# Designs tried in a protein design run: designed miniproteins, single chains, continued (3). Part 67

Each design is a single chain, and the fold is of that chain. pLDDT is the mean over its residues in the fold that is shown.

## One batch from the design tools (miniprotein)

Design m10321
Fold by ESMFold2-Fast:
Structure m10321 (fold): chain A 86 residues (1-86)
Amino acid sequence: LDGTIRELERARRLARRGDFDGAVRELERSLRLSEREGSRTDIINAIRATIETVRRMGRTGPRRVSGEAVVALLDRIIERVRREKE
């Protein structure tokens, strides 16, 4: 799960800078790693839902406000992945 967490943290940094396309790309890598690592189905589904949410938020409203909301979503999913690893 270290690979999945690393890509999620990279997505978080990109979202914080308003790079939603970069964040989606890293989330897609995180999804592939999570599937390969055999993560729980709820974690995989949460990553998929987050990708869709980031795509929508990148198309609506001010980028700074959307970026903060995306960072909060990524913080929650990173915590869930870390709990599964332990």
Scores: mean pLDDT 75

Design m10322
Fold by ESMFold2-Fast:
Structure m10322 (fold): chain A 90 residues (1-90)
Amino acid sequence: LSELAQRALELGGQGMGLLIKAGDLKTASRLGDLMDELIRATEAGDGEGTARTTEEISRLVEESAKKLGSKELLEVGEKLREVSREIRRS
């Protein structure tokens, strides 16, 4: 995996842990599916797909953070959005 894709997976893992602790198992499951898509896109060398999937993960985490009032989840989502922008620039 590229360094940026690895960072996105680390942040996704943090988000998943926070979602599980908050009891949002449905969103955690959806996040897991998107992380699998991220791995697949990265392995295929699909930079655009990697960026789009990271952006979708960011959006999912940020929406959940807003719904749950979780500042930690919001910070994870913001960092994921930043990583998505960096992938698009490379």
Scores: mean pLDDT 86

Design m10323
Fold by ESMFold2-Fast:
Structure m10323 (fold): chain A 93 residues (1-93)
Amino acid sequence: GAEQVLQDLRAAGFAEESLRLLEELAKLAKEVENLPAEEAKAKIREALERLREEASKVESARFLYAALEGLLRLADGTPVEEAEALFREILAE
């Protein structure tokens, strides 16, 4: 499960900030797994707002924030090309 993966990553030397963000994402994934699309989008938006401040402090948080924002935009009908452009910019920086 996700808890075992997080423990293994910690043992492998991953940073505590990155592990905490992965733990929050794993929890979010479990919460939205069986939800209707509208409720899932609402929880993703809440996660984006929480991660916004952390993204200003941690490079890995910026990547995760952008990934969630890209997924949310796709769910709202944003063209795939626009979401892909966002991912490319983040990966290039």
Scores: mean pLDDT 60

Design m10324
Fold by ESMFold2-Fast:
Structure m10324 (fold): chain A 55 residues (1-55)
Amino acid sequence: SKEAEAGKRYAALSEEVQKQIDEIANSDLSREEKRKKSVELGKEFAAQVEAILRA
């Protein structure tokens, strides 16, 4: 079903985003740079989730 397909894509996307969050957290970047990257990652995630849900 479309719901099952969307859920599968969402799960894969969530795993990838979590990995990137962990990489940002474990980087040598300043607190401000980590915050900026996290905000940008959040925007990208939201856009991709929206695309999945509209498919």
Scores: mean pLDDT 81

Design m10325
Fold by ESMFold2-Fast:
Structure m10325 (fold): chain A 85 residues (1-85)
Amino acid sequence: FTITPQQRQLIGRIAQRSHQMGRFPSRQEVIDIGRSLGVSQSTANRIYNIISSGMDPSSTPSDIDVQTQISRISIDSLRQNNYTG
């Protein structure tokens, strides 16, 4: 499984926005960023769920690892393709 370039850009924009705001963006902010990149609302919502479930609410934006978030999305894709862990 591979994520699309637009989905990778969304993950990068989430990290960038987090650094700019000093907090993790909201679900709606992620959806809006995704829309600007051509990512569907459902896909942006799924990406938000994957990223947010792995993050402590007290985490600082400077601690966000885009590669880690990409890995989490890859794991979710494996689960959808019959990987049960």
Scores: mean pLDDT 64

Design m10326
Fold by ESMFold2-Fast:
Structure m10326 (fold): chain A 93 residues (1-93)
Amino acid sequence: MELTVEQAKAAIDAVRPLLREAARRGEITPEQYRKIIEAIKKVPGVTDEQARELAETLSTAIGLALRGEPLPDTQHPADRLAVEEARRIVEEL
């Protein structure tokens, strides 16, 4: 089941401070990853699986951006928002 653009935006807004902290540290720890999932799960209508998938996309994109590696080209609007947020966070460090 796909995340709506509204759910993705709300989730990204909720986790932005956590993503900025992780990016400043140069890594996403298992504790930080769990906090990201829990924050996404607080968005109305988001399932546990959707929260895990979005957290995985955000974590992967942040890691790639921190290493200067190419970010994924994705067709899903929610995943595109996650990749763009990851790029923005790392560029603003």
Scores: mean pLDDT 82

Design m10327
Fold by ESMFold2-Fast:
Structure m10327 (fold): chain A 63 residues (1-63)
Amino acid sequence: KREEVSLIARELYEKYKDKIPREDLSRAIMEAVLEAMDAGKSVEEIRETLENKLKELIEKYKK
């Protein structure tokens, strides 16, 4: 589970690194992962939570 979550985090970081500032992107991913893991969410639910959080962050940093 932890290894799978790390792969998802890396995938999403690579996907959004050009759209969101590095510090904000890293923080958002870390916070969302920790929150979802503490809540006992599955790997799939963690991916969905991260995608939604990053979509919201992109809207904030829109051009």
Scores: mean pLDDT 75

Design m10328
Fold by ESMFold2-Fast:
Structure m10328 (fold): chain A 81 residues (1-81)
Amino acid sequence: GGVDGIAAELRAQVPEIVRGLDEDFERAEKAVKEGNKEEALRIANIDVTAHVILLGAAGHFDVAREAMERADKIVKEAEKA
């Protein structure tokens, strides 16, 4: 069915999604270093969350969980400044 097809496509794209997630974290960490709280929070809450949802849909729950924990750390660092 269509749902199974979407899940298969997401699983095929997992390496690309993981790469995008790593790029999101690099951008967010750079924004924190530069004092750009708004950009860091935007990336952590929107871009990272979108990739986490896709990883969860692909069945990669452990990777999704680790990504959420890293995003939470970035949010807390951004909010401290």
Scores: mean pLDDT 81

Design m10329
Fold by ESMFold2-Fast:
Structure m10329 (fold): chain A 62 residues (1-62)
Amino acid sequence: YQSMVDAIEETERTHGPKTALVVGRLLLGENPHTALTRANKLSEEEAREEVDRIVETLRQIA
């Protein structure tokens, strides 16, 4: 799970929170269409909040 967290954080840093949200949702097993649709409906700030939640969940599970 640490490598998944690292991938999500690097994507947020280089490509922004919406792209990081798509990557995070894909790593959790969501299909690409659903992940992209969710990210496109959120603002940048909302996407960042969802990314932070995913990262925190992965850190606690690992």
Scores: mean pLDDT 78

Design m10330
Fold by ESMFold2-Fast:
Structure m10330 (fold): chain A 63 residues (1-63)
Amino acid sequence: SAEELMKQGIEKLEKLIKEGKVDEAINTAREYARKLWEVAKDDPEALKKGAEQISKLLNKAKE
């Protein structure tokens, strides 16, 4: 479930970034990070990978 949520979040983030919706991409990344924490609290590997991927996408959106 955490992996599914991560995939969904990443796909949505990439779409927003491609559309130039930087503020929405940042807000979406924060929301999915929060949801990943809640869902993957018992799966530290999925949580760590999700956080790293979201961080990478956030940095791209800020540029």
Scores: mean pLDDT 73

Design m10331
Fold by ESMFold2-Fast:
Structure m10331 (fold): chain A 85 residues (1-85)
Amino acid sequence: MTEKELKVLEYLAELPEGMYATIEDIAKKTGLSKEEVKEALNRLAEKGYIESVDSKSKTIEDGDLFRVPEEKREEIKAEIEKQKA
């Protein structure tokens, strides 16, 4: 996992249950550009680590909502800890 992917995943994994983040929120909190966030989100989605809850478009766009799936939250937190060790 790249450093940028790890930053995005860590932020999403720290969100309270039932909360979602936009690309703008993630960029602001991680210090990454919107384009870097989109690249990281695409790679994390390919791994099944995140989901989009905007069902209207499958293209990642500004205003789309992202989270770590609740059923994978514990697994993803363990993976983040492993990547930091």
Scores: mean pLDDT 75

Design m10332
Fold by ESMFold2-Fast:
Structure m10332 (fold): chain A 86 residues (1-86)
Amino acid sequence: SKEEEYAKQMTEILNRVYLEGVRYVFKNPDASREEVFEFVYRRMREGLRELRDKYPWLGWSDDQIDAAARAAAEQITDEIEAMNSI
């Protein structure tokens, strides 16, 4: 179904951006939380825009993509920070 394909692609984007964020921190160990967030946010926003282009029926505005990307980036950045604190 459209919903299953969407969910699969969304999960792929989230996992990809998480791994890219982990790799970014590994390569930039002195990066601030703000720098990690900005990197993750930009990558997430790119992924969501590509998803909208692939599935125009989503009907997402740029503001909706921005808000969703920010929310996802906060969560991913928090998860990366928690991992690195151990």
Scores: mean pLDDT 86

Design m10333
Fold by ESMFold2-Fast:
Structure m10333 (fold): chain A 84 residues (1-84)
Amino acid sequence: MDRPVLTLTGSEEEKRKAQLLFDVAEEILRTGEDPVEVVEKRLKDNPVFSEEEYETVLRIAKEAESVEEAAMNLILYGAVTAAT
């Protein structure tokens, strides 16, 4: 059966995406760096994210009014990604 193997593989990818988003949010809060620069530095060349997913995350960082808002929005997006 492919279902158990596919489920395990999909769950790990979803967890990796969420963890990366949480790690980026923590780095933004810890360093106070530009959220866009942190996202580009950590996620641009990361094979776990598709181009569409990366562009969505980058947009979240660009549209945030503050470092704290960017971090919160990235955490929320990561939580939604892990829940789906």
Scores: mean pLDDT 73

Design m10334
Fold by ESMFold2-Fast:
Structure m10334 (fold): chain A 118 residues (1-118)
Amino acid sequence: EQYKKKAEEWIKKAEETEDPLEKARYYFNAGVYYLQAGEYDKAIEYLEKAIKLFEEVNADPRFLALAYSALAVAYFHKGELDKAREWLKKAREYAKDSPVGKVEVKSVETFLNNITGE
């Protein structure tokens, strides 16, 4: 409940800003909080809104790396493992020129591999 309320607060901030980069960052935060709340369909919805805006404004690739990583986690929790792997591949592509992005994506990969490693 606390995480869902935080997600709703970030959506309100996104709706109140005219800056497309700030709007994208706020939708990204909302998506991450929906992930923490277990609201995977809403997490996907707001992460996809964030990704679209980040692409439209040619944002720093680290933002896309983080957003695709979060999207992969959401699809993993929905049991859509092929989509989770595809989005994680996208995250790695955007993170290749960012040391911080590489560490964050690698942490998500390690987490997913530990759970799916049979």
Scores: mean pLDDT 81

Design m10335
Fold by ESMFold2-Fast:
Structure m10335 (fold): chain A 60 residues (1-60)
Amino acid sequence: MKYRVLNEDGQAVFEVLGGVTAPVITAAQLEAIAERATGIRTPAEKVFASLEAKGLVERV
């Protein structure tokens, strides 16, 4: 599954935490970003739900 960054705030989060600058990211990239930020492996869908609630990402 893929996720699209909706705005500059979402882009900044992915760049700072994951080194990702692409406007569309994979589930594996989203999980890697979350694990790098928190030290805990979290399923992509759970990470996505948190970011979607903040208006930062959408499903593609």
Scores: mean pLDDT 75

Design m10336
Fold by ESMFold2-Fast:
Structure m10336 (fold): chain A 80 residues (1-80)
Amino acid sequence: LDSFIQQIDDLYNNTKLTEESVKKAVSGILNLLAQTPASERAAVLQHAIKKLQELLKKLPDSLELQISLGTAGALYKSES
């Protein structure tokens, strides 16, 4: 669990406020979620949603962030 949380934090910390950097961060988070064991997925999804929400506050017009938040939220609801 902690290693997946750390990887999300690393992706977030390396994300610049540009559309290209956001797309890379979003792809990285989605790949991490796909690799996360089912038993840990809800916790990792919750952390990812929090980081995506923080990023969306800085880039409210980002379509990639809006779509990713919707997808992560739907996955979290199904896992919870």
Scores: mean pLDDT 73

Design m10337
Fold by ESMFold2-Fast:
Structure m10337 (fold): chain A 108 residues (1-108)
Amino acid sequence: MKWESLERFAQLLVDRALAEHDEATLKAWVEEAYQHIDELDKAYDSYAEELKDDIFAQITVYTLKALFYLELIKLGERIGLDPEVIERFKKRAEEWLNKIAELEEKYL
């Protein structure tokens, strides 16, 4: 999957969220997601493990995980979240985009 396409889609989702909700509400949601980031990672990894024999489904789960992290990055930048937190999200998004690329090269 192309990183730039997924980033552009994340930007569109963030723009919609900002149009529908105030920045204080969105900031609270991003801070809540940050506090539970490891639990969110485990949930996505669990879904991918359940689908280990279905490569298409695995790519879908990893794509949703990467998109979620890209949304948090774009939203965090817009609301002035801690740069350290944003950098963690960037690293996680990169790891899962690389995993998608690996699966696509092997099976697609």
Scores: mean pLDDT 70

Design m10338
Fold by ESMFold2-Fast:
Structure m10338 (fold): chain A 77 residues (1-77)
Amino acid sequence: MEEHLARLEAAAEAVPDEKARTLLLAAVQGIREAIEKKNWDKVIELAEKAREIGRQAGNEEAVEAAEAIIEEARREK
């Protein structure tokens, strides 16, 4: 999980669009908080949001990292 979050954060920081970058970094923070609370539904929700933002920004690394987070969270349910 931490490996995928680190990848998503690194991909977000590389996004040239300031709004998309800010939203992705906020999603990473929210996902970390949801993991600490073991709220896997919230992890999936935020990761799906991050995946959509990554797709719209054309950042394939962010999309792949978000999809990995979704798969890991689904295994925890």
Scores: mean pLDDT 84

Design m10339
Fold by ESMFold2-Fast:
Structure m10339 (fold): chain A 98 residues (1-98)
Amino acid sequence: SMLEQAKATGETYVAIARQEAERALEEALREAKRNPENGVEIVEKATREVVEQMERDGENGAAALAAYPEAAAYFRELMARATEEIRKRGEEAARELR
């Protein structure tokens, strides 16, 4: 059905946003290891930037799915959970840097 296709599209949007955020955090962690004196700041900045990007992706994706309100709501919930998981991962990584 069109609703099921819209929900699947939302899941794909979440997966792409999460993958991009994870890549950005991994690159920030590599840079932090090369620059230990600034490592915490590098990871905290990258975490803020990827969270802000995921929040924008959430608004844009929900708008794209607006014709299917149930799919848009489902997408917002998935994106919010993914964004919180990425935020926690970045915060934990920053705490673990010495």
Scores: mean pLDDT 89

Design m10340
Fold by ESMFold2-Fast:
Structure m10340 (fold): chain A 98 residues (1-98)
Amino acid sequence: MGFIKAAKTAYEKNDPIKDEAIGVAVAQRALELAGEVTDEALEKASKEVSKETGLPFEKVLELGKSVPESYLSPGEGAARQTGIALRAMSLTISDAGS
């Protein structure tokens, strides 16, 4: 659950990865819900991410759908997701630093 909050922090700070962080959070949650990124899973994940982040559902769903399939593949996709997650989490750690 910490990654969705980290993605929200990246979006609030207008970080260069903000859209990718939200999109990856949606895609990862869709995979957790259905084992695959289906339209139904993306809608369910987008509702959860929208609720957790306070961002509009339409924007969150758009970002989730914009995640390249390469981000969902083993190896390179997993590495890219991890990089985005680590960046978003680092912004959460520095949240107390103005």
Scores: mean pLDDT 71

Design m10341
Fold by ESMFold2-Fast:
Structure m10341 (fold): chain A 76 residues (1-76)
Amino acid sequence: SLRAEADARVDATIARAREVGAQSTPAGKRAADIAAEQLRDIQAFASTRSDEEYARVAARSVAQAERLIDALLAAE
C-alpha cells in the first residue's frame, strides 16, 4: 500500500541517516540524529493523516534527509 511503502522508505532513511551520522563529525552526527528524529515524528503521526498526505509529507522529509546524508558523505 501507499502507506506501507512510505513507512518502509522512512525506516530505510532513518537507518541510513544514523549509519552515516555515526561515521561523521560530532556536528554531522547531531544533524543526522535530528533528521532521524524528525522522520520518526512524521511516522508517529501517520495515523492522523490520509495515506496520500502521509506519503507526500514522508517523501518531502525523506528527500531533505537524503540531501543532508549526501552533504555529510561529501564532507567525509
Scores: mean pLDDT 85

Design m10342
Fold by ESMFold2-Fast:
Structure m10342 (fold): chain A 100 residues (1-100)
Amino acid sequence: MEELIEKAVKEVMELANVKESIARAIVTGEVDDSITDEERKKIEEWFENNDEKAKRVEEIAKKVRAEILKEKYKAGEITKEELAEAYEKLGMPELAEEMK
């Protein structure tokens, strides 16, 4: 899992030209209090102006976040219902349906 996250972080850093902490937050979905409002606005503007790269970043983030959620479920940190809800929030309703 760590190798998957590190590879995704590097890909997002190259695609979006952002620092590692921002790329990691995008990939993992974890809230990073170190991300300023100015940095958040720049990320939003980048996504609006870079359709193809933005789609690639979203695909990378969804895949990694889905794997993180699956590992949390296997570790007993979240329930099957919570996993299904999280998959739906990621825009992966097919994975959520498989959890029912």
Scores: mean pLDDT 74

Design m10343
Fold by ESMFold2-Fast:
Structure m10343 (fold): chain A 90 residues (1-90)
Amino acid sequence: DSRRRIEGAYNAGAAEAARNVLKGDFESAYSSVDMVTRYARSLARDEEERRLVDEKREELYKLVEEGKKLYEEGNFEKLKELLEQTLKRS
């Protein structure tokens, strides 16, 4: 269903953003958030799913911000822990 497709798109986008954060490429990480959001909005069938897309965008943006902070602090152990669930295959 469209909700599952939106969730799947954000899971893939989150994994890509996480990889970019691990590389220190924060511009690409934020770009991944915008790209997945545009795609997910194309999948949304109704206003409820459009709201889900906005909520997921905020969630992923916060993940990138937290990851960037940990990267800048040199806390790579905590960074890997934070991103572990995002990088795991389904």
Scores: mean pLDDT 81

Design m10344
Fold by ESMFold2-Fast:
Order: sequence, then C-alpha cells, then structure tokens
Structure m10344 (fold): chain A 89 residues (1-89)
Amino acid sequence: SMKEEEEKLLEEIKEQLEAIQAQLDDIAVNGATIEKLEALKAQLEALKKKIDEALKVIKDEEKKAFLEQLRDSVEGALKLTDELIKKLK
C-alpha cells in the first residue's frame, strides 16, 4: 500500500540519518580526512536521493514540509562538505 511504502521510505531516511550522525561523531572525535569527508558526501547524496523519492510518494503536508526542510539542510551540508574537501586537497 502507499502507507506501507511511505513508512518504509521514512524508516530508510531515519537509518541513513543515524549513519550520517555516526560519521559526523567519528569526524568530531578523530578528525576529518579527505576519505572520511568523501564517505560523508556519498552518505549525504544517498540521503538526498531517498528524500526526493519520499517527496514523490508522501501526500501528508506536514511530513512533506519536514522532508523539504531536511532536503535543504542536506543540500547545505553537501556544499560545506565539498568546500572542506577542496580545502584539504
């Protein structure tokens, strides 16, 4: 059903957010390297793709607004991550 598809997409987004938080925690404790930032960039790009997929399926306006705000935050994080990679090269 559409509801089951929505719930699955939201759970996948939650899991990706948890993985990104773990990567950010590692970078905060152990320092940033180009390899860690490239891994973070890949995770952020995967999350953005999943949010875009969810926005095509989810019809609930409050959930859509949340996902649009999350997408904007992810786009900002991607730009900052790319800038940091360029500074370390």
Scores: mean pLDDT 87

Design m10345
Fold by ESMFold2-Fast:
Structure m10345 (fold): chain A 67 residues (1-67)
Amino acid sequence: AEKEKKEKEIEEQREKRKLAVEAMDYLEKNRHLPEVQAFLEEIRERGKKLSSLEELEKLQEEVIAFA
């Protein structure tokens, strides 16, 4: 039971990252839409300026929320 809870927490964090990657894939496939293209360009510019994992996590959450 205890090991299962810890493994699930690790899996949830890994799923969150996987969802962000899938969201980016979805947005890239739909880059024909002006809203999606503008969002991808904004994310790309912000991505170049990332200096910490916390900033990366916030960016990933925003990507998932938009998709």
Scores: mean pLDDT 73

Design m10346
Fold by ESMFold2-Fast:
Structure m10346 (fold): chain A 62 residues (1-62)
Amino acid sequence: LPSEEDSLLELGRFLLSDPKLAVEMVRSLPGSVAMRMIEAARLAGASPELIEQMEKARKERL
């Protein structure tokens, strides 16, 4: 099996290719999954602006 880090990098790269979808996914998913997606985006080098939008979407569920 690929390492968790390799899987997160692939997910993060996908999220960076479609930032709008990334934010909507975080908004629709459970908090634990949303946090994993935010970490994946960070690991892939997402901009601070994208991370802030994803965190805001996560907070809308709290």
Scores: mean pLDDT 78

Design m10347
Fold by ESMFold2-Fast:
Structure m10347 (fold): chain A 99 residues (1-99)
Amino acid sequence: GGMSEEERKVLELEIRLSLLRMRLSVLELALSRAETAEELREVAEELRRLLKEIEELEKEVKEADIPEEVKKELLEELRELRERAERLLREAEERLREL
């Protein structure tokens, strides 16, 4: 059987969220391994880009024609992801100030 338009949209949004989570995990590891001001600046810039992409995906989820329960779950996961990215960005910026 084929997937519905709704099911395809949910899968698309879930895949995009998973890719954002993977990128955040890579940046968290990069931050933990950063030794130079240049590496810290690169991680901070990538975290700012990631935060913008999270915001864009939050808007797309809110506007999507998908079940309200699925929207709530995706928005909650995006909120947790945003909070984690914001924390890592603050850490990178603080470490840059201490160098």
Scores: mean pLDDT 90

Design m10348
Fold by ESMFold2-Fast:
Structure m10348 (fold): chain A 67 residues (1-67)
Amino acid sequence: SDYAKKAYEAGYNGDYEKTGGYIGLASVYGPEAMKKAGDNGYKGGDDGKNVTSSMVGRLGRLSGEKM
């Protein structure tokens, strides 16, 4: 959900490069994917989280929390 929201906000602000990144993260590691991973006993999708944390850290720092 946070990734989808950040994608929307970045797009609204005209930051389409960050928007694409957040859309990609939301599509792959969105709340539904994390829930499914949790249901499989992966503590909220640790495998996806390992890949996503590097990317979201980079994109989040550049985009800012509110935008």
Scores: mean pLDDT 50

Design m10349
Fold by ESMFold2-Fast:
Structure m10349 (fold): chain A 63 residues (1-63)
Amino acid sequence: MKNVVITGDLVTSLIGKSDDQVAEELERLGRELKEKSGMSDQDVRAIERGLRRTWESQQRRLS
């Protein structure tokens, strides 16, 4: 549940950024989540994919 709120805030911060910038931010976040929260690689990748898909949906609405 708390991760959903964090995900929303992160997606909002990524609006207006380039595809490359979003990819870099997601990779950085993934490393931090793994180190700080002890999340598995699979969980981190799931969050990255979710954030990326949400960002793509937002970008398409603006297009």
Scores: mean pLDDT 69

Design m10350
Fold by ESMFold2-Fast:
Structure m10350 (fold): chain A 110 residues (1-110)
Amino acid sequence: SARERALALIDELGRVASEEGRRALERAKALLPQLSDEEQERLAYTAGAALGAMAATPDPAARVEIADIAARALAEAAELGVAGDHEGMDRVLAEAVERAGRIQAEALAA
């Protein structure tokens, strides 16, 4: 299910994220039952994109930074989704993917 996929990817982010990032991921997980399947799939897609950026990044500190950015964005997007602000949700998730890509590129250039 979309929920099971989102949970699995959020748990993978939590293995790398800081304590603050893990707290944000727990907030996102708590809100998943209030989201539609489409909203859950959007969170899963973003988590997967962040994990992909992390896998391509050899620097452990940069991986944590990507995980934390994704964690905060997933929590904010879940709150926006529950509020019915789908434009805000899409914006927050898109910004997180773009920012993760920049951190990956900078870490690979170093």
Scores: mean pLDDT 90

Design m10351
Fold by ESMFold2-Fast:
Structure m10351 (fold): chain A 71 residues (1-71)
Amino acid sequence: MIEELEETVEGVKIKIRIEDGEIKVEELSGDVTAIDAEGKEIVIKSKEELEELIKKRLEGLKKLKEEEALK
């Protein structure tokens, strides 16, 4: 199953593709300010950095679910 998300944030175009649970950033037209897993503001300047941020966020959610499953 494939989901595609297109968004514009402060004039920056972001295209994300989710294929079988894998997240891939297809396009990033500029710099995006985001909050990392530690709550710190960072500037994302590349598709790779944005993809890593999303993966880290999902890892955090998975860890929380795993903690609940071990309860």
Scores: mean pLDDT 70

Design m10352
Fold by ESMFold2-Fast:
Structure m10352 (fold): chain A 87 residues (1-87)
Amino acid sequence: SAEEKLEKFREELEKKLKEEIEEFKKMLEEGFELEEAGESASEVQKEVWEKLKAAKSNEEKLEVVKEYAEYLLKKALEEAKKRIEEE
């Protein structure tokens, strides 16, 4: 069913996002510096990069990344739902 396909996609996407967040946390703990967003970055991506630059702690940076990950998850689920409904 469409609901089963969406649930499986959500679980897979949430797992990947969790893994990416853990990798980002490790990068911050290892002292990696974040460079500026590229010229092709969306307005949302530019806002995320500015928030990351403004963040004073690794905890604040992680929260910015989590909020962006939740935004991406929501957008991906909306797109997936549309594609499933078109089938």
Scores: mean pLDDT 68

Design m10353
Fold by ESMFold2-Fast:
Structure m10353 (fold): chain A 59 residues (1-59)
Amino acid sequence: MTEKEKEARELIMEGASYAVLAIKYAVDYVTGVDENAKEKAAEYNEKSNELDKEAQELL
């Protein structure tokens, strides 16, 4: 495995972590636990997508 492939894998794993956080905040918003969580959900979803694109750039 090349160094670029290793970096891409780390970026994909980090992106997956942000996707999970986005789901958590979306649930918190929908269930009324945190009415401000909608913005956080969008931010983490955007970060996940950015990391996926960075991983593709390395490959």
Scores: mean pLDDT 81

Design m10354
Fold by ESMFold2-Fast:
Structure m10354 (fold): chain A 63 residues (1-63)
Amino acid sequence: LEEYLKKAKEDPEFARKMLDAAQDYIEQALPEIESVPSPEEQRKLLDEAIDKGIKKAYEEEKK
């Protein structure tokens, strides 16, 4: 997954798709993400969102 994350940085289009998917996941997990006071929670959410976003973007990019 870390390797794919670096690849996303190389491809701006892939990064966009990944970001979009990650944001979608975050919005579903936290409806009040507008105000995230804890950086720890933000990091955890971002980590999971990225992981899920990458998987989603990868599958979507294949199709």
Scores: mean pLDDT 65

Design m10355
Fold by ESMFold2-Fast:
Structure m10355 (fold): chain A 74 residues (1-74)
Amino acid sequence: APKHLSDEEIEELGKKYGISEEDIEEVRALRDSISGDSAGYVRAMLKAYSVEGDIGEALKAMIKSIADLYNKKL
């Protein structure tokens, strides 16, 4: 069944990975943009947001693009 991480679960994981409050808000917005099972994508996003510099930005962009493709196919 589709699973969705709560705001509290995202904040807890974000704090665990040392993510800023602004980035946690962006992860919540991306979660809300995904129809169906978002839990795996949200966890991957939180991990990507913990990575600094160009590689981190590229990973974030890639995850957002995959989420967009998922939503367009539904």
Scores: mean pLDDT 70

